# Designs tried in a protein design run: designed miniproteins, single chains. Part 99

Each design is a single chain, and the fold is of that chain. pLDDT is the mean over its residues in the fold that is shown.

## One batch from the design tools (miniprotein)

Design m3666
Fold by ESMFold2-Fast:
Parts: C-alpha cells; sequence; structure tokens
Structure m3666 (fold): chain A 87 residues (1-87)
C-alpha cells in the first residue's frame, strides 16, 4: 500500500475543493455538481473514486462511477487516472 496516497474521503473532497474553488461538503455534493455540468480533471476523478470507495467501504466499478456522475465519455487523461484507482 502507498502510505503517501491513501486519502481519506475528507482529504479527497478537500483536494477537489482546492482545484475547483468550490466548497463541497460531501461526496454526494461533488457527484451532483458533476451531474449538473462540472467537468472534473483526471486527478479530481481519481480523488472522487477514492472518496466514494472509502465512504461505501467497498470497491466501485467504472460503470458505477459513470452512472453516479452521468459522465458519458472520458478523456484520455481521465481514463488513465481512473485505471490507476479502479484496477
Amino acid sequence: MSEFLDLTPEEAIALINKNLGINFKSVEEAIEAIRNGYKPNGAELAALVQAIRKEYNRPITLEELLELTGIESLTPAQKAALNYVLS
């Protein structure tokens, strides 16, 4: 396990908030922002996946992430980041 990259849900949301300039209070609020048209970068998606996995206390699939966020297609950078956290 990488001790340097084990983000808590709070740390992952704080990273997203820092990058977005938005104060999300929860994973659910971040997901709703994406469904409402916010376009996250690869690092923000990776952080969100880690936050969801820790909050749900289980792995999530790419399919579940796309259903939760409403993202219809991923950029190459987003795919690379998600492959790191989902595989």
Scores: mean pLDDT 68

Design m3667
Fold by ESMFold2-Fast:
Structure m3667 (fold): chain A 110 residues (1-110)
Amino acid sequence: SLEEQIRAAALAILDELMSQDEAIPLLLPPDLSVLPNYSKVVPNPVTLSQIRAAVESGEIRSLDEFEAQLDAMLAGIRRLLPPDSPGYQTAERLHAEARARIAALKAALA
């Protein structure tokens, strides 16, 4: 089905992003003892692991929903970290890579 093709493609994109060492800070929610203001700045944090779980459970069923969650992750990182930080730069790079792959997949499925 189209839904199964979307799930397989989203998981493949996530596997590629999550396999990079630089992605480690984006895999899980931050330690609130180190970043106590995180929950105030980003009340509903979105991480790569949470996006993966949502794809695997069928909560994310479309490329538009997948893209929206990646956009939310980047927005959260941009609120928390300064633009010159490695974490901010990595989040922007991984987001751009994912967006390019999603755009190519949308074109192929049209």
Scores: mean pLDDT 77

Design m3668
Fold by ESMFold2-Fast:
Structure m3668 (fold): chain A 99 residues (1-99)
Amino acid sequence: SKEEELAGKIGEARAILGRIYAIARETLSPEEQARLLAAVKEASLALSQFPELSVEEAREVRERQIARLEALVGHNPEMAALVEELRAVLEEAIKIKEE
């Protein structure tokens, strides 16, 4: 179903957030890790609300969350690649919502 497909994409997005944070724990300072943890928690909360958002609201949330993560981890190529994977997964989630 559309709901199951959307839930699957949200699950993929959560897994990517977990991967970003796991790498950050080994590479970032404690202060940077705390800032990233706050961003990951906010992104995770936004993902839980994603099914209830309009397509336009979902696009705005994606842009905001991706920009925040890029600012925090974009200097690291491995984490930057995961942020781009997250961007793509959220774009697919939005396309499912447009159906």
Scores: mean pLDDT 87

Design m3669
Fold by ESMFold2-Fast:
Structure m3669 (fold): chain A 86 residues (1-86)
Amino acid sequence: LKNVKELLELADQLDPETGKLIKEGVKLLIQGKIEEAKEKFEEARKLIKNPEARKLFEEAIKLLETDPNKALELLLKGVKLELESL
């Protein structure tokens, strides 16, 4: 999966609760546990403060089953936007 390393690296720069949920979601996604991954990313989305970043997380969650590479790309964009807003 593309963007995994960068996403995990940037997640460590978020608040500890949000970063942990994103890293757990990525781990579950890599294991093929799509429904569990969705749950973790939904919890993380609720903690995201930037509205545009939150919207990117929402769209990413919809794509986790059908296009996980695109989902990870959108999650990475969302994390970058959230960090730029801090």
Scores: mean pLDDT 85

Design m3670
Fold by ESMFold2-Fast:
Structure m3670 (fold): chain A 82 residues (1-82)
Amino acid sequence: TITVKSVVNGVEGEGVATPESAVGKAGDVEIVVPLDPSNVSVMVGGILRAMGEYLDALYNNDSKMAAAADAAMKALMEAMRQ
């Protein structure tokens, strides 16, 4: 299990990665990205999905969603390093 923290516009997000998923949380907002470490396409798709949520949240001034998405993406990327 990998845990990371992020801050976006003063909102704290927490990311947790397991072999099966990367989860980002900020307050009551949660983003869950399914993972399969044996499948590069699934891992890349997960990163792109989290990045898309992050950019969409920034465009809509949704700091909680942005913090959750950033935390999920960072947890996923950290899992890929190990």
Scores: mean pLDDT 77

Design m3671
Fold by ESMFold2-Fast:
Structure m3671 (fold): chain A 70 residues (1-70)
Amino acid sequence: MEEAIEESRKKWEEAKSPELEAEIKAKLEKERAELKKLGFSDEDIEKIEKAIEEGKYEEAEKIVKEALAR
């Protein structure tokens, strides 16, 4: 069981596989779903993601606070 997982990790490190990219995408999708559960709109989530990508963490925090205050 663990042996098969270790072989998969070795292949991912070697090839930067589609499986690793799919795992990252699944993680981002899960984070979006959690924000929606907290009452964030799609528009708010998009603004937060954009601010984080641009390194504007203060702006991202402001959007979170404003959305949670509703």
Scores: mean pLDDT 65

Design m3672
Fold by ESMFold2-Fast:
Structure m3672 (fold): chain A 86 residues (1-86)
Amino acid sequence: MKEHVEEAIKKLKEDLEELKKLIEESKELSEEEKEELFKAIEEAEEKLKKAEEALKEGKYEEAFKYLKEAYQIVADALKPYAEKLS
């Protein structure tokens, strides 16, 4: 469990960095849409920090819960913009 949660956190951090660049470079997104997406990414990054803290404390279920919350925040934020980002 610990190894899988650690790898998932690392991958999501990498995916969020790539997503930030994609949003910044997009001509299809308005400035307002970019602001909303960056806000969602910041919320997801805060959940990832909580996941890392829980993981360091050996609270694997709590770490996994925060990781799922981070994924859900990103998924919900991206749904309206899926076509503009792909």
Scores: mean pLDDT 80

Design m3673
Fold by ESMFold2-Fast:
Structure m3673 (fold): chain A 100 residues (1-100)
Amino acid sequence: KPTVTISPKELTVPAGGSATITCTVTGEGDGEYRVTLFVAEKGNEDNKTFVGSGVVKPGESVTFTISGLEAGKTYIVTCVAKNLETGEVGEEATATVTAV
């Protein structure tokens, strides 16, 4: 099962600024994985917004930029990898982004 790591795990950005998040697929695998990033406001995590996706091999990373963050809000960022050959979805990794 693919493992995804997210970096940084916690980030503070200025209001109206951008957060840069890197997701890395880890573990042994022979296929390509679609890495997808979602963002949701803390306390409203059911309302996830798609940020972007990329296709990588195990050990590779995708970097995403999240813009339009509102001052005084905290966001939960979720990264997940899907094996494109098997359709297997790995465990989610999360990070917290606070806009000040």
Scores: mean pLDDT 80

Design m3675
Fold by ESMFold2-Fast:
Structure m3675 (fold): chain A 110 residues (1-110)
Amino acid sequence: SLKELVEKAEKKAEELKKIDPNHEDYARTLVGLAQLYLELGEFEKAIKYAEEAIKVGNDEVKAQAYTVLARAYLKLGKYDEAIKYMEEALKIDPDNPVAKRLLEEARKKK
């Protein structure tokens, strides 16, 4: 079912990008794709979609995308990058308990 969700989300992203790449639905679809690829363990694809979501998304999308980037880099053993992106997420949402927890995990491994 995750692969079917990815295929549907990829098609939706391509359609939305052609209509208006600055529309909020495009950015939300990109962060959704990043989360789905993270769940599949495809960390490089998760990073790609999260980075694109940050370029076009609002603060809500950016906070979610930075959290995906941090999780992906943490899984790849890139602790400095993970810390950097958790700090970016916390600038947008300082009280995010998930971002705070992941930041402490990454700092302990550095």
Scores: mean pLDDT 85

Design m3676
Fold by ESMFold2-Fast:
Structure m3676 (fold): chain A 61 residues (1-61)
Amino acid sequence: SMAEREAALERVRRLVEEMRTASPERQEELATEIVRLIQGIEDEETRVEVSELLIRTMEEL
């Protein structure tokens, strides 16, 4: 559903934002959490969007 997609994207965005100011140790924990969330997403389009967001964030660190 749209609400489910929106909730997943918002959750990942919040974790990504926390990751930008986190310690390296916390960044690793957050990355693991994000990967777990991605694996739980059944919608392929949303999964791709979230994966791309994580990749961009990791490149900025």
Scores: mean pLDDT 77

Design m3677
Fold by ESMFold2-Fast:
Structure m3677 (fold): chain A 62 residues (1-62)
Amino acid sequence: MSAAVKEAQAISKEGGLEGAIKGYELLLEAGRRGPDSENASAGAEEALEIAREKLEEEKRKE
């Protein structure tokens, strides 16, 4: 597991789903420019999709 993916998940737990989405987007952007693009991009994309899906479910309950 890459450090970048773990960092994004930590942001999710601290800032909630809305903060997590912002964190994952920033992580993907940094990964595209940096040397860790392959691992960071793959893991962050999956995590971002899951976070958005969870946020959608929360919004429908609110």
Scores: mean pLDDT 65

Design m3678
Fold by ESMFold2-Fast:
Structure m3678 (fold): chain A 99 residues (1-99)
Amino acid sequence: SAALDEVSALLDREAPAVAALAEEEIGREALRAALDAARPALLKAFDALQAGNYKEAARHFREAGEILAEALRAAGAERAAAAVRELGERLVAILEKAG
């Protein structure tokens, strides 16, 4: 679907840069712990996205983004946390427009 393609393109472009920024701020191990905290919500988001349940995908991506941003901020990655929030807002906007 157009929404799935647009979400995939956005993540392919932006996610590596955000991850690199976070790794520079807090290191690889702390980034991995932050990602582990967000993983259950991210898996639900991708499952909903693949099923075409865009409203449900938007809800789970919002939850995952909030968990990830807070974990990054708590670890000292304030710039990466802000970038995660901005990326999450753009991602949710694409999905809400599609649903």
Scores: mean pLDDT 87

Design m3679
Fold by ESMFold2-Fast:
Structure m3679 (fold): chain A 68 residues (1-68)
Amino acid sequence: PKIVVTVLSEEKVKLETSEDAVIKFEDGSEKEIKGSITLSRLELLNAKVVFKDGTEVDPTKEAEVKYV
């Protein structure tokens, strides 16, 4: 699985995945990632990305980081 995090500002990031995935937030809510999703840095810090094959990835540790 490949994940890219683009830092848009101090408060916002864009998360991109090479395949469709689901992001699971600390509050238990889930959102589909259809190529990309924009979220807060706070949401990202405690989130998990789950791919369709069941692979769970920590985007704070396993993502390629880019700056705009």
Scores: mean pLDDT 78

Design m3680
Fold by ESMFold2-Fast:
Structure m3680 (fold): chain A 68 residues (1-68)
Amino acid sequence: MKKLTEEEKERLKKIADALGELAQRLNSPEIAKLVQELKEAIEKGDYEKAIETLRKAMDALQAHADAG
């Protein structure tokens, strides 16, 4: 299982919070769902899933920016 440092875990939590703020401003259900999945993965200590979900959320943000 992939281990993150405590610094990496804290950074990931901060990124999740920032993405949650963006999801609210963009009013995007897709991004909001990905942020929810990211936060749940972090809470459960599933950092491999958290990193994968973060990448999906970033891709969705880029797609939203390109479409809007």
Scores: mean pLDDT 77

Design m3681
Fold by ESMFold2-Fast:
Structure m3681 (fold): chain A 55 residues (1-55)
Amino acid sequence: KYTFTVTNAAGNTTTVTAASAAELIAALSANLPPGTYTVTVTIDGVTLTITVTVA
């Protein structure tokens, strides 16, 4: 599993552990209010930042 740092539009940050980015995105879409979220993860020294929009 990977640890993801999730930041909402208000700048509040939460850490979530998921087996994949797809699993995390599905969980965000199901449980969080609509909005734009920034997700950051470091895997094997590579930092990936993605923006997720929940409708």
Scores: mean pLDDT 74

Design m3682
Fold by ESMFold2-Fast:
Structure m3682 (fold): chain A 54 residues (1-54)
Amino acid sequence: AAQVAAITAAHNAKLAALAAAYNQQPPTQAATDALAAQVAAITAERDAQLAALQ
């Protein structure tokens, strides 16, 4: 449905923004851990939004 497409597009945009930001940071374990936590958080947000539609 249109709402699922919108949620997916927003999620993909957030992931692209995080990837761009990560590539500008020094390659440290802290930066990698922060990226992993952010990806998990936005994925959980998307899953909750999709669940709310059902």
Scores: mean pLDDT 78

Design m3683
Fold by ESMFold2-Fast:
Structure m3683 (fold): chain A 72 residues (1-72)
Amino acid sequence: MEPSVKELLEKGEKAFEEGDYEKAIEYYKKAVEKTESKEEKAVALENISKALEKDGKYEEAEKYKKEAEKLR
């Protein structure tokens, strides 16, 4: 059974809370690919940015943050 966008975002949040930032990014990227909603895509991109910041990847985090802002 293929997970919904909501389930992917929830799994990403759980991985982030557990400190598994790479797994969190994977789930959020799947949510970006699956969603047709600009709002859900922006949320997922913002969460990818936060996970990248926690992983020390500040330049990549800024790119995802700017992409999320463009959708609003």
Scores: mean pLDDT 82

Design m3684
Fold by ESMFold2-Fast:
Structure m3684 (fold): chain A 96 residues (1-96)
Amino acid sequence: MDKVKEQALKLIEDAKRDIEGARRSIELAREREPDSPLVERAERLLKEGEELLKKGEEYLKKGDYKKAKELAFQASITAGVAAVQAASLVTATRRE
């Protein structure tokens, strides 16, 4: 039980960091290309990641550490996709 709880806490902290990184990437992309559909898509993915993390924290509070881990992992993946989409805009703008 305790070791699974430690793993869940670590994954939740990792997901929080990934979400923060994605948020910063989206802010930079919006400054470069404010009207881009890719920015809108990245923002929707970021919100999805935030909701997954919120559910993960709820399961952690209920003592369901396995579901908390799964949701935190999904939140990290979703945030990563958002960050990559945002970074692609910044990179393209610099190459032009």
Scores: mean pLDDT 82

Design m3685
Fold by ESMFold2-Fast:
Structure m3685 (fold): chain A 60 residues (1-60)
Amino acid sequence: SMEEEFLENAKKTLEELVKNKTPLEILKEKAEHILDVVKKYFPSLVEEIEKLVEETLKKA
């Protein structure tokens, strides 16, 4: 589904940002953008993406 594709792409994007040692401030900006997109287009995924963002920021 489009929701599954979005979730997979969001996870991959955040993993690449952590792998590339992106500065925390920029990582937060990118994560906030992903949250804005999911809230607007995939509201059912908001909780899952928020958890993914929290996990990602803990790794940074």
Scores: mean pLDDT 81

Design m3686
Fold by ESMFold2-Fast:
Structure m3686 (fold): chain A 85 residues (1-85)
Amino acid sequence: GILTISSTMSRDQIIDLTTRSTGASRDLATEIFSTSSGSIDNINDVANTTRHSLSDNSTIGLQRGGTASTYGNQGITRNEQISTS
């Protein structure tokens, strides 16, 4: 599916969205946001990496640019098939 974070979303809303879309705990979602410095680009990369590791069902309409270091093990999970739109 396509979920786009608007500029009007708060930190808590972005964390909530990440939690819902990835199935991660809120603590993990908060760590994603922290590691991403609140950047949508960074959140997208980390969230998509987490989703792939947990259950890659869809792509969020966020930008790339994050780091996978937040998850260590999960961050290295890569696939060639990502669902866009």
Scores: mean pLDDT 47

Design m3687
Fold by ESMFold2-Fast:
Structure m3687 (fold): chain A 67 residues (1-67)
Amino acid sequence: MSEEEKEKLEILEKELEELEAALKAGKVSKEEAIAGLERALEWAKKNNFKEVAKKLEEEIEKLKKEK
């Protein structure tokens, strides 16, 4: 990975932990979380951050399958 992508991946992991905590606490809706993650995924794919994109896709799929 590039140094830039590695730094972005570390930030993403922290943000995902905060998002999970916020979802459990009812501070954000599942729909809002998915929309935010999908926008981040589009950005990651456009910039060829493959590992960031993979992590985002996995989290989006988990949220969509929660029902």
Scores: mean pLDDT 77

Design m3688
Fold by ESMFold2-Fast:
Structure m3688 (fold): chain A 69 residues (1-69)
Amino acid sequence: MSFSAEIIYRSEKMLAVRVTEDGETYVLIFKVVDGRPEFLTAKLVDESARGGSTRIEIDGVVMTLEEVE
């Protein structure tokens, strides 16, 4: 019912957004093309990782997700 979305990783080529929906947490991975985020993939992420970088592997590419200030 309620949506919360936070950017947890951002670069010129990649964007990762943590989305919480109905108590479930997902990470949406976007590639940035011409300054536009294009959807690449989504992963369900367990919140058991407490206050640290989460490593996500997408198509053989390992990314470390961190909170972006």
Scores: mean pLDDT 61

Design m3689
Fold by ESMFold2-Fast:
Structure m3689 (fold): chain A 95 residues (1-95)
Amino acid sequence: VPKVTLSPSSLTASVGETVTVTAKVESDKPVYVNVQLVDKKTLKIVAESEIVKVQPGETVTFTFTLTAPVGDYTIIVTAFEDGKQSSAESTLTIK
């Protein structure tokens, strides 16, 4: 199972701002990674990145322009390998 970590662990931004998160992947083989921004109350996906192929030990950077309304969100990075997945989360507050 791939291991993924996400930084920063929490961030705060305003509507219309651009936020950047970095995922580090630890795996013995290449994995596929994407990032989703999820409304914490409704569990609705409000933004999603393209799927990126990542080599073992690499870091990948994801950038989002925040068009979602004010509220609390979870940034979820998911690493996929042969039907198995691992995820890491950060908390985003939009003010």
Scores: mean pLDDT 79

Design m3690
Fold by ESMFold2-Fast:
Structure m3690 (fold): chain A 67 residues (1-67)
Amino acid sequence: SEEEKLENRVKGLKKGLELQMKLWEAGAESISAERVDENTRVITAKLDGKTIVATVDLVTGTVTVTV
């Protein structure tokens, strides 16, 4: 349903923001969030000499993190 699509989008955006806040609190060197397309956001940060990339899927409301 359209309502369920909106709920998943809000869930994904909330999870993405929560991840960005956690990275900031952990002392990440840089944090960026980019709109790749309508349903995809990519968060990139540098923390403890590692590059962290997270993909936010707004269709499913999920975040996948790679280090």
Scores: mean pLDDT 87

Design m3691
Fold by ESMFold2-Fast:
Structure m3691 (fold): chain A 73 residues (1-73)
Amino acid sequence: SEEGTRLAEEADRLLKEAAEAAQAGDVEKARKHLEKIREIRKEAEESGKLPNTAAHAAAAEHAAKSLLEKAEA
């Protein structure tokens, strides 16, 4: 769906920004981007109509969390 595509693209953009922030050592910025990805996942899940988008956003959330954990180490 158009909505699902928009949310997936936004999650991908936020993941890219989280990765850039983590690489720069900006842990707080990376964390904020992770929180936004989490909100997109919840929105897709709560819709009940976007299971592929919810799965995509969950994968982006996991990737962002891994990047943040690596940056904090």
Scores: mean pLDDT 84

Design m3692
Fold by ESMFold2-Fast:
Structure m3692 (fold): chain A 74 residues (1-74)
Amino acid sequence: VQEEFDRLIEELLEKGYITPEEAEALRANPGQAARDLAKRIAEKYGVNGEIPEEARKILFELGRLQLLAEDLAA
């Protein structure tokens, strides 16, 4: 599960949706940073109308992994 976070973070970085600093923050605290980042990207693109499909897919995967991690902790 955590390895999937790393893969998605790399994809976001490669496509320019996040900065190297954001990638490091996500790796340090995947759950917390991923939620914060996903909200920020969603707010930015949501206000602008349409989120690029690539970004939307990555955000969806981040949310799914976060939900899975919480389910395991519960």
Scores: mean pLDDT 64

Design m3693
Fold by ESMFold2-Fast:
Structure m3693 (fold): chain A 83 residues (1-83)
Amino acid sequence: MEEKKQELIERAEALLDRISAMDAAHPDAPLDVQVELGVLQIEAAVILVTLKNKKSFTENEIKEVEARLDRLEAQLDALEAQL
């Protein structure tokens, strides 16, 4: 479980880095795209804070976090394809 938790932390940090880089690279992006990036950033930050501050996870909690990260990564990929 600890190895999986660390993998999820690294995924969340990488996702936040991608969002920040995309926002910085596209200051003239349409407002709806900027809002979507902001929403993704908040969701990813909540996941990261939860992962770092919670001492133990059940297998189901790990699966839920993994599924949430998979969804956010897919949403970011779709948004990047529009730029």
Scores: mean pLDDT 84

Design m3694
Fold by ESMFold2-Fast:
Structure m3694 (fold): chain A 62 residues (1-62)
Amino acid sequence: SMMEEAERELENLRKGLEQAKKEKSKATARVVIHELKELKERYPQFAEELEELIEEGEKLLE
């Protein structure tokens, strides 16, 4: 289903964000943030959760 697809994409992006934090990679963080923003536009029902992940990613760019 579309919901299961969205959940898989969200899980993959969470793992990508964890990798960016572990590697302290601003390049990886920028890619993950972009993908999180795209996912938020496609699935507004996950907006709050995605906004939290975007905020965490943006902290890596500071």
Scores: mean pLDDT 84

Design m3695
Fold by ESMFold2-Fast:
Formats: C-alpha cells, sequence, structure tokens
Structure m3695 (fold): chain A 65 residues (1-65)
C-alpha cells in the first residue's frame, strides 16, 4: 500500500535515529519492492549501526518475497 510506504520513506530520512529504525523495519514488514532502492540509498548514508542493521533486515525481508 503506497499510502503507508510514502510516509515511511519520508521517516527514513528523519533526524531521529529511532524514527529511521522503525521506518526501515515497517518497510520490511510491508514488503513493497518500491522501497528497495530508497533503503539501499539510506544504508549508504546511515551512520547509526542499529538503523543500518534495521535497513539490512528490511532488504532481506523484501527480497525473500
Amino acid sequence: DLSKVQPLLEQLKDKDPEVRKQAALELGKIGHRSAIQPLKEAAIKEEDPDVRQAIAQALLQIESQ
């Protein structure tokens, strides 16, 4: 559902690492393929190790569908 994906893609760029982490995990649960490229770009720029791990987990969940 794009109506849920778009706000999460915005939250993936939030100043708060907890918000970015939760957004990544939720994108993984939704499993929408349109999130793959934004998640990969976020992983390149991400400095927080917990958020980076959440992004990696999300990508694995989406790619396993």
Scores: mean pLDDT 83

Design m3696
Fold by ESMFold2-Fast:
Structure m3696 (fold): chain A 119 residues (1-119)
Amino acid sequence: SVVLTESGGGTFPEGGSVTLSGQVSGIDFSKSSISWFRQRPGEPLEAIASLDAALGGVVIASTVAGRAHVSADLAKSTAYLHMSNLRKEDTAVYYLAVTGGDPSDKTVYYGPGTEVTVT
């Protein structure tokens, strides 16, 4: 019964910016870990940003450091990924992933994916 809905994808110019959002239902978002993953064409799934909603801890991958910002609106159960100074290498399908809400539940729930193309 966990549902993740993603939005904000599309085609963007090199040097531009994008904000991806994901709304979460069926899990206690305030106790969850939120992560953004991407899969570039022909490459493995890559973790790019994470936020622990309970502890406020943030991790940004070195590949996007200085260009990525992750945030969450707990009242709206919505996670955000903002990327600036887009590169052609940022062309990927982006996935919101959510874990937690129960310390015994280690299940990772992935969103359906949002396509970002940088031209």
Scores: mean pLDDT 83

Design m3697
Fold by ESMFold2-Fast:
Structure m3697 (fold): chain A 57 residues (1-57)
Amino acid sequence: MLVRAVAPFPATSPDEVALRPGDVVRVLGELPDGFLKVQTPEGRVGWVPASLLEEVP
């Protein structure tokens, strides 16, 4: 599943990936506390809050 960032996300932990509005990433799985594990087009894998993402149609 592909999702798009609707807001900026600063990575503050090594487990997180930074996103800018409009970034499209692949969902690899769901994590507890409303996080998603995602992979960027550059091949980075990490955690992002699901509330900052929307499904790409």
Scores: mean pLDDT 79

Design m3698
Fold by ESMFold2-Fast:
Formats: sequence, structure tokens, C-alpha cells
Structure m3698 (fold): chain A 68 residues (1-68)
Amino acid sequence: SNKEKLEELKEELNKDPRIEARLVGDDTLEIKSTLPVEKIIGLALRIIGDYPDLEVSVKGDTITVKAK
């Protein structure tokens, strides 16, 4: 399910101490980090490639991943 995909992504991202990923409700993963903007964009593009069923958006230093 998309919720399982969000939980797996959360666990993988939280292995990096510079990244804080948390589930917000049932369908949304919020990703905050201390990474520079170029690396944040690179991370978002990687997520788009790996999870085509999920909607990815970036605002400032925050990546939001949501079930479609």
C-alpha cells in the first residue's frame, strides 16, 4: 500500500542524521533536513524516480511526499 511505501521511505531516510522524516496523518510524509538546497532537489528527484505512485513537492528546505 502507499502507506507502507511511505513508512519504508521514512525508515530509509532517517538513517541519515541530517534528515528528519515523519509521517503526518495517513497519506503524507514530511522530510526536513540540514542539507543544502541542491541536495534537497536531488533527493526529491530520486524519490520521484523510486516512487512513481507518490506525489512529491518541495518548498524551501522541506520535501512533502503524499499518496496520489
Scores: mean pLDDT 83

Design m3699
Fold by ESMFold2-Fast:
Structure m3699 (fold): chain A 65 residues (1-65)
Amino acid sequence: SEEIEKLLKELEKIDPETAKGMRQLVEYLEKQGLLEEAKRRIETVLKHLKAGITTQQGAAQVLAQ
């Protein structure tokens, strides 16, 4: 839970809108007891955003592909 919140805060600094959607997914997964799955999904999104970030639209563009 604490580690998940840390990852969500990191995502919020990069892409606040994606973080809001991811928070809802994480809440669902946490209710199912799938904490590791929740962490993995946030980490995957963060890696995609960091890898595809450009000066203007990198985060949204990477997730759209």
Scores: mean pLDDT 71

Design m3700
Fold by ESMFold2-Fast:
Structure m3700 (fold): chain A 74 residues (1-74)
Amino acid sequence: AREEALRYLRKAIEAAQKGDIEKALEYLSLAGLLARPISPEAYEYVQKGIDALQKGDIEKALEYAEKAIRLLEE
């Protein structure tokens, strides 16, 4: 579960950097579902990342996704 959450977060970052917002949102949503039982704090950052992407703030979304990765990596 943790390794899968990390993989989806990294895929979300890659998709967002390529401008594929639809895929980035999909990967963040999947990562959030997997992260929630492991780290509620990481889940909150994933939700903030989704909100940022929906508002077109790619930079903030990447920052929040990276914070979620750090929390899941210890």
Scores: mean pLDDT 86

